# Designed miniproteins, single chains, continued (2), part 86

Each design is a single chain, and the fold is of that chain. pLDDT is the mean over its residues in the fold that is shown.

## One batch from the design tools (miniprotein)

Design m6968
Fold by ESMFold2-Fast:
Structure m6968 (fold): chain A 96 residues (1-96)
Amino acid sequence: SSELEKVVEELKKLYPSPSVKNIIENIANSKNLLELLIALGVLKLYGAVNKDEELLEAAEVAEKFAEDFFSGKTSELPDLEGLSGLLTKLVYLSNK
């Protein structure tokens, strides 16, 4: 299984919100970087609607990382494992 699949299964166990679970499922089902960017955009919108400034800032960082990764700026950016860790933290913050 991919690292993202492992993160999703763990997050589904910890976070009871149906809306957050739907966002996580979309991220997990992302088969390429464009689908991942769309899922991150939905997470950012969730943060904006709930006025969660910490989640918004974290989602913007994740979005920039995904854009930089897509453009080939790899020397200063974490890999997909680092992005998965950031997404885990984003969901954790949204439930605190």
Scores: mean pLDDT 56

Design m6969
Fold by ESMFold2-Fast:
Order: C-alpha cells, then structure tokens, then sequence
Structure m6969 (fold): chain A 74 residues (1-74)
C-alpha cells in the first residue's frame, strides 16, 4: 500500500542521513552534524505528527542533500 511504501522511503532516508552525519563527525564537523540532524528530526517529527508522509520525505531529502554538500566542503 502507498503509505507503507512511503514509510519505507522515510526509513531509508533517515539511515542515509545517519550515514552522512557520521561521516561529518569523522571529518571533525561534530557541531554541524549534530545541528543538522536535530533540525531534520524536529521537522520530520512535525510532519509525521500531522500524518504528512510526503512532507516528511521532502524534509528528509532536503537535509540529505544539505549533508552531502557539507561533506563535499569538508
């Protein structure tokens, strides 16, 4: 069902963000990694509280892209 597929997508994006933030921490960007993850989790929690799975996916994609950009600069 569509909702189950969206939940799986959110789970995959969370794992990807976790991997990217671990790499940022390994590069010495601890404060930036912690802040980025906290902001992402705050926004995704709000979307999930509203049942907005599409909004949660969009938020996660945004923060994954931002984490990748930060890694490219490190």
Amino acid sequence: MESAEKVKEISKLIKELDELTRRLQAAGKYEEAVKLRQEAMDKIREALRKGDLDGAIEVMKEFVEKAREMLAQA
Scores: mean pLDDT 82

Design m6970
Fold by ESMFold2-Fast:
Structure m6970 (fold): chain A 70 residues (1-70)
Amino acid sequence: MSPEEVAERIRRAIEITEAEHPGSVSGSATVEGDELRIELKFSEETKKKYGEENLAAAKEYWEAAARAAI
C-alpha cells in the first residue's frame, strides 16, 4: 500500500469519528516525500474522558500500523 493510500484511509477514519462525535477529534494525514505524517488533536474533554495515555497509545498504534501498511 502506498503512503498516499494509507493517508487517505486515515483521513476517512478521522472524518467518520468527527461525524459520529463532533468536536471530539481533529487531524490530518499527509505525505511529505516518502514519509507519512499523522496529526491528531483531541479536545480536553476527550482527553479527560479517555485519558491522555490511552489516546497517545492509540496514536502510536495507528502510526505503527500505517507505516507497516506502506
Scores: mean pLDDT 71

Design m6971
Fold by ESMFold2-Fast:
Structure m6971 (fold): chain A 80 residues (1-80)
Amino acid sequence: MEEELRRLALATAIAGLAAQGRLPEEIVEEARRLAEEDPDMPEIEVADRLIELARRYASEEVLREIEALAEELLRRLREA
């Protein structure tokens, strides 16, 4: 469960940064394409695909931001 929560938090952080325009457009476009092609893809599989896209296209700086946001989201989910 912790592994799944962490992956979902990472995907949420990626989506949040994308919405703020802080990710490469390639990540946003590929994520949207995947959602359109497989609309019934399980949430955890969507998370895995978003994480792979971030590793592929994001800089080290952006990856650190994703990890920091994911950690904060996990902390709030466990403490709220």
Scores: mean pLDDT 76

Design m6972
Fold by ESMFold2-Fast:
Structure m6972 (fold): chain A 74 residues (1-74)
Amino acid sequence: SPATLARLVDVLARLLAELGQDVSRAEIAAVLAGLSREQLIDLVEGWVELARHHQLSPELIAELEAILAELRAE
């Protein structure tokens, strides 16, 4: 859904910033728009693992898990 994708863009931009990466929300949105639902699920699963490994924001990890559940429910 557009709302789920918008939340994913925001969460990924914030996680990338915590990792010191300079990536715009527009660039993230463009990449995500080209992905299938299966590719989005794989991407979010990978980001949950990466965020936990690097001890990134617990609130952002929780939001990723919520987004993952929403994508799987489609």
Scores: mean pLDDT 84

Design m6973
Fold by ESMFold2-Fast:
Structure m6973 (fold): chain A 96 residues (1-96)
Amino acid sequence: SVEEIVEAYNLILRHAGLPPVEELPEDFEITDASDPAVRRFLIELEYVFGLPADGKYDANAKRAVNLFQRKHGLPVDGVLNKEFLLKLKELYEKRE
């Protein structure tokens, strides 16, 4: 499970052009969806949900997070915790 969480975060980092990390804290979460690494990954998620990936990144990013949380039975709070990241990675990998 720790390896899968690290892989999910590294997927976000790769989309932002940032180097991978080897480990994360067990209670890891991202509270700011405006982070460039997260935003790039969320733009691709917007495409998966049939949302327009336009210049209104903040509004679309928030909508993508909320839709993801609703679809997968997560609290609709906008917090990108480890469970959110794992489900996000699963959804991304199913986008073949």
Scores: mean pLDDT 64

Design m6974
Fold by ESMFold2-Fast:
Order: C-alpha cells, then structure tokens, then sequence
Structure m6974 (fold): chain A 68 residues (1-68)
C-alpha cells in the first residue's frame, strides 16, 4: 500500500529530525506515526513499509531516550 509506505517514510523522517534536534514532542509524534504505519503495512503485506516503520520506531525510541 502506498499509504502505508508513505506513512512509514514520513515517520522515519520525523524520527531522524527528532534525534538531530532533540525534540521530545517530535519524537513522540513520530513514534505514534511509525506504530500506525507498521499496523497498516502488516495488514497489506507491504514488506518495505514494515521495514521502514520498524526502523522509524527504533530511531524514535532512541530520540525519546536522548531528549532532555
């Protein structure tokens, strides 16, 4: 699904930006978006979307942990 893939890409970009800027708020939003994207990708069998969403979750979690 293009929708799941796009959601995963957006969540990944947000998570990376949150990690770079130290934004806890952006990290939390990106984490939620990544989890929603993962659920959509799993329902449609989108392997690319699943991989990107899982990476976004990992980066968002790191951003949350490192945020002040």
Amino acid sequence: SMEALRAAQNALAGAQLALETGSRALALVSYKGAKEALEMAKKTGDEEGIRLAEEAIRIAQEAIEKAK
Scores: mean pLDDT 86

Design m6975
Fold by ESMFold2-Fast:
Structure m6975 (fold): chain A 95 residues (1-95)
Amino acid sequence: LPLPDPEYVKLLLERVASIEGTRFGKFEEIKRLIKEMFGRDPVLTESQASSISGSLLSLLRTLLDQMIRDLEVVDPELAKKVREFVERVEKILES
């Protein structure tokens, strides 16, 4: 499987937060976290899933978990960062 695109993940989370409305204010913190964690990573992958942007956050979580498995084979340090990112996003949105 291809590596997850940090920019694509950012766009998905922004879409989900906008649709959910009540979580939109929390997304400012999530955007900062994405910028801090991925600002210097050169990533070029071809991945599109507009259907996810209209789904529940749990579906996004499942897909990211699958992507993390692939990253652990290719780049374990990046996989760790993506895992930390997912956990933090969930905590922010649950509050």
Scores: mean pLDDT 51

Design m6976
Fold by ESMFold2-Fast:
Structure m6976 (fold): chain A 72 residues (1-72)
Amino acid sequence: SSEVEETLREIGRLREELHRALDAKDYEGAKRYAEQIFRLSRELARSLGREDLLALVEEEGAKTLAWLDAQA
């Protein structure tokens, strides 16, 4: 659907921002972008009824955010 396409496009934009923040060693900014990406990814997984993807996103999100906190 167009809504799914718009959400994926927004996730792509946020991933570019995350990459720029990581390149700048702005780990606090990177964490904010990562939190937004994982929130949107969880919402998308829930809307698609993909419990397997939801679990994967939650696990990978927790690991990524913990890593970013350790860098800051």
Scores: mean pLDDT 87

Design m6977
Fold by ESMFold2-Fast:
Structure m6977 (fold): chain A 65 residues (1-65)
Amino acid sequence: MKLLESFARQIEQMGKMAGADITVRIEDGKIVLEGDSWSEAAKRVFEQAKEMAKALGIELKVEYR
């Protein structure tokens, strides 16, 4: 799905701009975000991504290391 792929790329860019070490994957039509539990920058990116995903009707899962 083009929308899902574009959104995943957008989240990756947000992470890079925020200086957060995050991984973005697409699994079974869902976006999976992976990052360190101690990283406040990663948490901020994930919260923003969750809000955007809800608005777009995209399923999103967060996994902390």
Scores: mean pLDDT 80

Design m6978
Fold by ESMFold2-Fast:
Structure m6978 (fold): chain A 85 residues (1-85)
Amino acid sequence: DGEAQARELEKQMEQTVRNAEEAVKAMSEAGAPKEDILTVLRIAEHELRELGEELLRVSPDRARAEAVVERAMRRLRELKEEVEA
């Protein structure tokens, strides 16, 4: 069932974004080097790209899948910009 698989992938993408946000906050509060935080964000970006490609492949609702991928990738870019500032 492509719809059930798509929902599972959407949840995994949302969880990856939440994990990245929590990691950035915790590492920043702990005084971690920017390079270490950016490494975590680079790993999250790779995971989101893989999940997004799978979501677009299995989802019966292409517009919804594209919107989910775009939101996740936009949020990750915002986190990178915040760390670099």
Scores: mean pLDDT 88

Design m6979
Fold by ESMFold2-Fast:
Structure m6979 (fold): chain A 81 residues (1-81)
Amino acid sequence: SAEEIAKKALEIAKKEGRTVDEKKVREMAEKVAEGADPAELAAEAVRQGDSEMAQAATLVAEALGLDKNKAQKAGVEAAVS
């Protein structure tokens, strides 16, 4: 569920000492639960200048079991493109 994805993403952020907006993490988790691609969500957030939303999308991708390096690379590629 979206809540479980958001909870896991927030636990990862807390464990790694990363500061993140909880509302944006929940919003990303809801979109991903509805079938959105976290990489495309990160790309859109970067285009809109919302770095916190891009970070939230990356955390949600990691919570779904994607490799941390793959999740971060998706965000970086979105920022460069």
Scores: mean pLDDT 71

Design m6980
Fold by ESMFold2-Fast:
Structure m6980 (fold): chain A 88 residues (1-88)
Amino acid sequence: MKKPKPIRLSPEQRAEVRRLWAEHPDTPEARERMAEIFKEADIEWIKEQTLDELEYILKHMEKNKDRLNPLQQEVYEFVKKKIEELKK
């Protein structure tokens, strides 16, 4: 299994996260929106990974499965589905 490079937000995504934090630092709405932005970045990054890199990601997510928030759990399920699709 090849270790993938860390995910990075686009300049636009980073700007939105900074604005949300500055305007609504501790609101549930800001936290939810930031989590959605990170989920979108994760999904886009996962689509570009090879099978070996996806299996590495899955193994590391499974080690922390009980600590994943609901949006991270959706990313985990997406990784599992993508691996299954690539093996067919």
Scores: mean pLDDT 71

Design m6981
Fold by ESMFold2-Fast:
Structure m6981 (fold): chain A 81 residues (1-81)
Amino acid sequence: APVLLSESEFTAADGSKITIKSYRGPDGSVYVQFELDGYVSDLIPANASAEEAEAAVKAGLPGASDATAKSAGGLLATAGG
């Protein structure tokens, strides 16, 4: 099973509070998941593009605005190396 590495909350540009969880997969890779209002996104690689993060937020989190999705994408992009 994936191992939870961290859980943090951030405030998106529209004022929404979104939770980010990081997991280590059985392949040793790190994955992230976004949560808003009890809804969860699909797991995406921690090294995914900002566009992939935005798409995951929009697909998994009903009520997430474009500003919320872009905030999540920007945060993941700045954490990637």
Scores: mean pLDDT 75

Design m6982
Fold by ESMFold2-Fast:
Structure m6982 (fold): chain A 102 residues (1-102)
Amino acid sequence: NDSEIRKQLEERYKQVKEELQKAYDERLKVMSEIADLARREKNQNLREALRLILNGEEVPQELWDQLSPEARELLERLKEITEEVDKLRNELLKLRQELENL
């Protein structure tokens, strides 16, 4: 029954959309913490590492080793939440396509 399948997909879509909004909020919070730390430390290496992560690029080990432990922890947290955002966004797009094809 397409009606039952549609209801299940709509419920999952709503859930994933809510999870994505929470992930965006957490990402903004982490970004704010990184920006504050970069300002306090006046560290150009932290800004460069942030730029690389936001572009989906690998941070060179030499650059990573020059960062404070606090900066590394925030950047690792940003990487994790960015990967979660991408995963949820892709799931949301897939669910939308499935709903449009019913």
Scores: mean pLDDT 84

Design m6983
Fold by ESMFold2-Fast:
Structure m6983 (fold): chain A 86 residues (1-86)
Amino acid sequence: MTFKVTITLTQDGKTVTKTVTLSDGTSSATFTLPAGEVTVDFTLTDSNGNTYTNSFKVNLAASGTYTLTITHTSEEGAVGSVSVEA
């Protein structure tokens, strides 16, 4: 199964959007962000056109390059896990 993942990061009124493809494992997207609170919104769209949306906030201690990792397997359905690391 393949998911289209749209990732939107919002910080201090600025928005950055990236799209990645996820199939049976992990996908990642890299963002260069300043320190502070970031709102992460992502939408997974499956091959049947169903959409699944999740949102969380992360406080970044320093400016830098951060990797957002999305993990999902086809057997688990449309709910993926997301982590953020510097």
Scores: mean pLDDT 69

Design m6984
Fold by ESMFold2-Fast:
Structure m6984 (fold): chain A 104 residues (1-104)
Amino acid sequence: GKERLELVRKISEEGNEKIKPLQDKLKQAAVNGDYDTLKSLIKQITDESVRFLEEEAKRLAESDPVLAQSLLVSAEMVRMAGDVDIDLIESTAKSLAQQAKLEA
């Protein structure tokens, strides 16, 4: 029904608003090549997004168990994506630092 689509939209909008200040800082860190800050912000965004989705899933567990399970799957996907992004940034930063030392 329409109510379920409106609920999903509201959850998505509330989640995005919570992470917006961190996303703005993330863009600045990326432009500046500040990989330590970039990793920290990705971890913070991931952790906050996962917590939000898990809390919404808990709230909906009895009223809409199918939506609750979908939110838990989304939380796990967000967690995995964040871990991959952090590993990639760390490997890239290390590679660039090593290349700079060889060219000096």
Scores: mean pLDDT 80

Design m6985
Fold by ESMFold2-Fast:
Structure m6985 (fold): chain A 91 residues (1-91)
Amino acid sequence: HMEELKKHYQEIIERTKEDLEQVEKLAEEAIKKGDKETLQQIIDGLEYAKPGLEKLKEELEKLGLFDLAKEVRELMKRIEELIEKIKKALK
């Protein structure tokens, strides 16, 4: 059923939002401490996640779940902003 599939994607997106909030907090603390190893691990993890989110966005658009695809695009933008912020802190 389409309703079950939509619920599944909503749960994935919500968990991704929660995970990203925790990663953002971890990055802020690592920047304050000058923890370059943690910051590099965060960048590596975020870069690794980007292709998966792009595929998720495309899949949601194909299914006509445009509201969920928008949420994924917003998460991708937050990830790009976080990567740029960390890169500036590593200089």
Scores: mean pLDDT 88

Design m6986
Fold by ESMFold2-Fast:
Structure m6986 (fold): chain A 73 residues (1-73)
Amino acid sequence: VRTIADFLREKRPEEALARVRRIIAASGLDAAKRLLAVELGHFEHAREELEAIMAARDEAELFAQLRRLAGLF
């Protein structure tokens, strides 16, 4: 199974967003943030962008920050 990190490395942000939408639908926003922290936590040069993702208040903010992070891959 491909991870969100795999989709970002492959420059496929729409697939990454689709995976995150499914996680939010099944488990909520906090669960999606927790998974992103685990999958992307070792990506040190994107630390500030990952912090912005963790600070997102809703799905729209999360997706905006995730697209920004994808630009660094």
Scores: mean pLDDT 74

Design m6987
Fold by ESMFold2-Fast:
Structure m6987 (fold): chain A 90 residues (1-90)
Amino acid sequence: SHMAKKIAELEKQLAELVEKGADPSEIRAVVKQILDLTKDLSELQRLRALAAVDFEIELEELKKKGIEVDDEEIRERLEARLREVEEEAA
C-alpha cells in the first residue's frame, strides 16, 4: 500500500528528528502528517499521540542537560499528561 510506505517513511523521519534533537515544531509536523494519514483515529487519539511525542522531546532535552529520570517517574509524568489531554477533550 502506498499509504503504508508513506507512513513508514514518515516514522523513519520522525525517529531521525527525535534522535538529533530537532525543533519540536518539526517533530510535531511529521507526527501530524502520520495522524492525518490514519484518518480513522479519533481527535482524542490524535491529541494523545501528540502529547506523547511532546513528552519524548522533553525527556531528550533533560538527557542533554545530564538530568536522569527513572522509569517510574517517566511513567507517572506520561500518565499525568495523557490524563490531562483526556480531561480537556471531555
Scores: mean pLDDT 74

Design m6988
Fold by ESMFold2-Fast:
Structure m6988 (fold): chain A 80 residues (1-80)
Amino acid sequence: MKAEKQALLEKMRKAAEEEVARFREELPELAEELEEIAKARLEAEEKVLNGEMSEEEAYKELQEKYREQAERIEAALAAL
């Protein structure tokens, strides 16, 4: 069970790394902010998988903590 949860987190981490790498090439100034958000999301997913919080609670905390960064990224993408 624990090993299976770690395997899922590893797949998610790899996907996040690939997305950040692509974003770094397209929008390098936002890549660091996206990397921070991706890291926080992986930490939240780990807490959800461990039963420490619900998926709803995890997304709420991420939205509140990274709202300004997410809005900035969204605005930059909309301006393209």
Scores: mean pLDDT 71

Design m6989
Fold by ESMFold2-Fast:
Structure m6989 (fold): chain A 84 residues (1-84)
Amino acid sequence: PDSEEAIKQSYVSAITLALLMQGVPEEEAYEIARRIVEGKATKEDLPLLKQALRILRLSSRGTSNPEKAEEVIKFVEEQIKKLS
C-alpha cells in the first residue's frame, strides 16, 4: 500500500540515486535527499538540487515508470523554485 511515508521514501531514494550518479558520497547523498524531502533544504543545497534534477530528467527517458519519475522531477523543480 502506497502510504504517504512510502511515497516520501521513493522520493528520497530517487534523489539519493541522482546525487550518487554525480559522485556525492552515499551517506551525504541520503542525508541531503532526506532533508530536501522533509522541506528542510537550504539555498546552499541549490547546486546539488540542480545536479539531481538534471540526472532525474536523463534517467526518466529510460524509466519503466514515467509517472513516478515525473512526480519526483516536479517535486525537485518546486524545491529549487522555493529556494531561488
Scores: mean pLDDT 78

Design m6990
Fold by ESMFold2-Fast:
Structure m6990 (fold): chain A 77 residues (1-77)
Amino acid sequence: VEEAVVAALRALLADPATAAAARAALALLQRRAGELLGERGAELSEEEQRAAVREAVRAVIAETTDPVVAAALAAAL
């Protein structure tokens, strides 16, 4: 999930048509993942960490205004 999301964001950042929306989505994802994982993220199991990342990605999909970015992130889940 994390690797697929990173790959999707990297592809979106490389496309000039989606780069600005992808940068906004990345910043939001980093903030949401930080909120969910917190300073104690290392104490969580790999399954709990993956669940937190999936939840952060779903939040970004809900908040993004670019349907291409939303579709790419949803496909990476």
Scores: mean pLDDT 74

Design m6991
Fold by ESMFold2-Fast:
Structure m6991 (fold): chain A 52 residues (1-52)
Amino acid sequence: SEIDKLNSIVDRTIRELEEQIKQSSDPGRQEILRGTQESIQILSDYMIKILE
C-alpha cells in the first residue's frame, strides 16, 4: 500500500538522520537534525491521513 511505502521511506530517513546525529559533535547541528526528524514525522502523519 502507499501507506506502507511512506512508512518505509520515513523509517529509513529517520535512521539516516540518527546516524548523522551520532557522527556530529556540534550541538547546533544535532538540534537541526532532531528538528528535521520531527518535521518528517509531522509531514508523514499528514500524508497518511490523506492516503487513508
Scores: mean pLDDT 85

Design m6992
Fold by ESMFold2-Fast:
Structure m6992 (fold): chain A 67 residues (1-67)
Amino acid sequence: SRELAVQLLMANSGLSREQAEAVLDAAERYGAEPPEEVVRELAERFGVSPETARRLLQGAATLLAEL
């Protein structure tokens, strides 16, 4: 379920609920292979590296596929 995915992403990644929901929204739209522009935008909004943002998106996509 989406709610369980939000809770697990927060627990595993230390994200706030708002950040976890933003990452899950992007993962739902783009899957495990988000456009580079989406990765950069999330990195800027979260104040993290593009590599970290990409890892967060990959984790969210995995949770959505598994739950």
Scores: mean pLDDT 80

Design m6993
Fold by ESMFold2-Fast:
Structure m6993 (fold): chain A 109 residues (1-109)
Amino acid sequence: SELEELLRRAERLFEEGDYERALELYEEVARSLSPLDPLYIRALRLAFEARVKLGDYEGADEVLQRLLPVLNQKELSPEVQEELLELADFLEEQGYTDLAELLRHRAER
């Protein structure tokens, strides 16, 4: 799909250290998707990682707030659960231990 191609391009830019251009493409992918789409959660995780690399911790926190609609769902698809676990692992590595535990608890239900 076009969105998956944009995400692959953004991932290459991130690997090359071009976090600003990678972030622009991650945000474009996220804007095109429902908050319950697993690709939306992946785009948010990658946007969070890019903002951390840029030292934009306020922007990183704002990205995490966009997860609230997902956390309020009673049932999550297995694909959404997998993306939340990936995000939780990265959050724990960055010191967001309480949020990581919340996401793991939510993903494993």
Scores: mean pLDDT 82

Design m6994
Fold by ESMFold2-Fast:
Structure m6994 (fold): chain A 91 residues (1-91)
Amino acid sequence: MLERVREILERLARDGVTAEQFEQPEHAEERALVAAYERELLEKAKQPETFEEALEQHIDLMVAALRAAGVPEAEIEAKIAKFRENLEKLK
């Protein structure tokens, strides 16, 4: 599942698919796969013992998508830092 979701996110980011375009019918299957994986990841994040694993998996996908979209490394690092900060508030 992880590799397939990564491939989908990287392709969408590389092709510059916007959030609005991603909601279109042609992306329905891809949205279902991404949503299913996100639900699994969220369930892992609810458990203290799997929280760090879920966090790192989510970050890996986020980094892969941002790099595929051509986002500068410095901006990727800033986005990841903000994500980690926001998530810490939920611990």
Scores: mean pLDDT 74

Design m6995
Fold by ESMFold2-Fast:
Structure m6995 (fold): chain A 64 residues (1-64)
Amino acid sequence: DAAAQARADALSAAKVPYVKAFNEGYQKLDEAKTDEEKEKIIRELSEKLGLPEQVVRDNYEAMK
């Protein structure tokens, strides 16, 4: 129905910036050459997404 479709569309739209932020962050992590640079990117991504740093690290390691 229209209400269920609108909720599905809203959830999909809300996920698009989240997925883009993760993909961009992971690409930067892959390109990072030093541990300090990687930690900085993880902190920035953690703050941007509102996730704990450990969750960001675990997700990146799982995708790698």
Scores: mean pLDDT 71

Design m6996
Fold by ESMFold2-Fast:
Structure m6996 (fold): chain A 86 residues (1-86)
Amino acid sequence: MTAEDKERRLREEARENGIEITHFYYDEENGKVRVAVVTPAGERLEYEADFLTGTETFRFETADPARRAEIEAAFAEYRARLAAAR
């Protein structure tokens, strides 16, 4: 699969789940990925990885501990789907 095909599939899957991808950046040459999404609840999630440095960061904003658990679970599922698409 090309990077373009991966982005297309991820956008389709996100749309099916009511998730809006506001930013998607994949630099295969430099091993960098940045993804920003908005959930159906209007919460913002950001994921950034640099495979050359082995750095991976995840950011989200919520004041509700129960909602935090839901977001973390959704992100884990999203990461699993990214791995499966490779």
Scores: mean pLDDT 69

Design m6997
Fold by ESMFold2-Fast:
Structure m6997 (fold): chain A 66 residues (1-66)
Amino acid sequence: MELAEKAVEAIVAAAKAGNDEALLGAIAARQLREMGVSPEDLRKAAERLEEAGLLAAARAFREAAE
């Protein structure tokens, strides 16, 4: 899903700039879930966040995927 991929890119960029990845991940995951992004796409986004070292954001996306 394009929306989930864009959210990952935005969170990674914001974290590199010193912003709170856990807060951004939680907000983005909830918004994407409310917009109807599939659990599968949320899990794929979580894997990309984990690959980038953003473990708190990845957890938020996995929780939203249930």
Scores: mean pLDDT 82

Design m6998
Fold by ESMFold2-Fast:
Structure m6998 (fold): chain A 117 residues (1-117)
Amino acid sequence: SLSDGLLALLDELLARAYERDSRRFRVTPEAQAHWQQIQQNMRAHIQSLLAKGGEGELEAIFSLLVYAMFSGDYEETLERLAELLGVSVEEVEEIFELYVKGKYEEALKKFEEAREK
């Protein structure tokens, strides 16, 4: 399902971020515990959004793209989202841009149209 795909993508993004940080810096036990709490909180938040249906799925996608932008995984996340939705990368970016501009109804409509293709 899309929900399972989005949660798998989140788990992949979090694992990559942890690997990058652990290679760059020595990770203390305290930092590891804090990182595990962040992972659990992010997963719970995305699961909560997905439970709301289409509007929540769109918000989950937005949250994942924002996270990926700051973690350096933006382009790969766009490609994975495009595959999960069965659309082009450009269509995912258009939906994201509408959401960022506060055009939530237009973003949701385009997201729903994308899911029907």
Scores: mean pLDDT 80

Design m6999
Fold by ESMFold2-Fast:
Structure m6999 (fold): chain A 92 residues (1-92)
Amino acid sequence: SDEEVIQLAVDFIEQLLKISKDMPVEVLRLLVDSLLRYLEQHHSPETVLAAIDAMLEVIDKFIEENKDDPVVVQAAEEMKRVLEEHRARVLA
């Protein structure tokens, strides 16, 4: 179901955020990009957009909760950038 795809995307981004201090930001970006490319290949644009929007909400909340940790915020902002790039392509 679409709800299952959205939940998997949310779980994925939550796990990456938890390990963001222990991984190079370039690897985090690559993992997000790889998931989104997979979703774009296998699911409707509407489902992909809903998954991206759910992941963006998780990242924004994480940034607000971790404002005093600039390293973790920077990693989250870079993952957010990848999500926003894919969002723009899906809407085009």
Scores: mean pLDDT 89

Design m7000
Fold by ESMFold2-Fast:
Structure m7000 (fold): chain A 64 residues (1-64)
Amino acid sequence: MTVTREQAERAIVRLLLEGLISPEQAQRAGELLKQHERVTTEQLAEAMGMDEETKRRLEEILSE
């Protein structure tokens, strides 16, 4: 799915607070978001090096 920078930032903060990603993964995602106003879930997962379980949680958060 495609999401706005704001939606992606909110999801990243939630994943970080839930302990599903590291601060380093969040930083890599933040760098991607500085270059793009909209990103796909796949681009975020790739940038952060997420496993499939964490990616499913990201998709769940973005569907809210």
Scores: mean pLDDT 81

Design m7001
Fold by ESMFold2-Fast:
Structure m7001 (fold): chain A 96 residues (1-96)
Amino acid sequence: SKEIKEKVLELLDKYKEAVLEGKYDEAKELAKQIQKLYKELKPEDQEEIKEYQKKIEEELEKEEKELAEKLGEKEITERFRKEAEEIKKKAEEEKR
């Protein structure tokens, strides 16, 4: 529904802010909510959300890279990404 699409867009904005503020635990929670709601969207709405997500991912990748270069902590960003993917994979397997 339109309401679900709007909620996913709001969650994506919050996810971006959480990552930029270094609130990685909050970002993980938001990512889980986004993934759950995304699968309930119509294919047309899913495509629109994917485009918006790509824009956010590009901005975050640029900001993360700049921050990691300044702090020398590139591995922390990579670990966060790895953990998020692992959690996603485990959640998909455990639902079955």
Scores: mean pLDDT 72

Design m7002
Fold by ESMFold2-Fast:
Structure m7002 (fold): chain A 65 residues (1-65)
Amino acid sequence: MEAVRVEVTLSVADDGTAVGDVTVHWSDGSVERTVLEAPSREELRELIRRVAEALGAKELTITER
């Protein structure tokens, strides 16, 4: 199974924790949702990059809110 597109909405909680709502679109048309957290926005961006690379994603979109 190949990840076609990874979309992440990145937000910061009141306590400063960065939260990423992740949507993975697979080549078979299935969609998977998960949540990633990190102590800072910078650490979450790094985590998102590593996850997308590990999944072999063709496209990565990060939207900040």
Scores: mean pLDDT 79

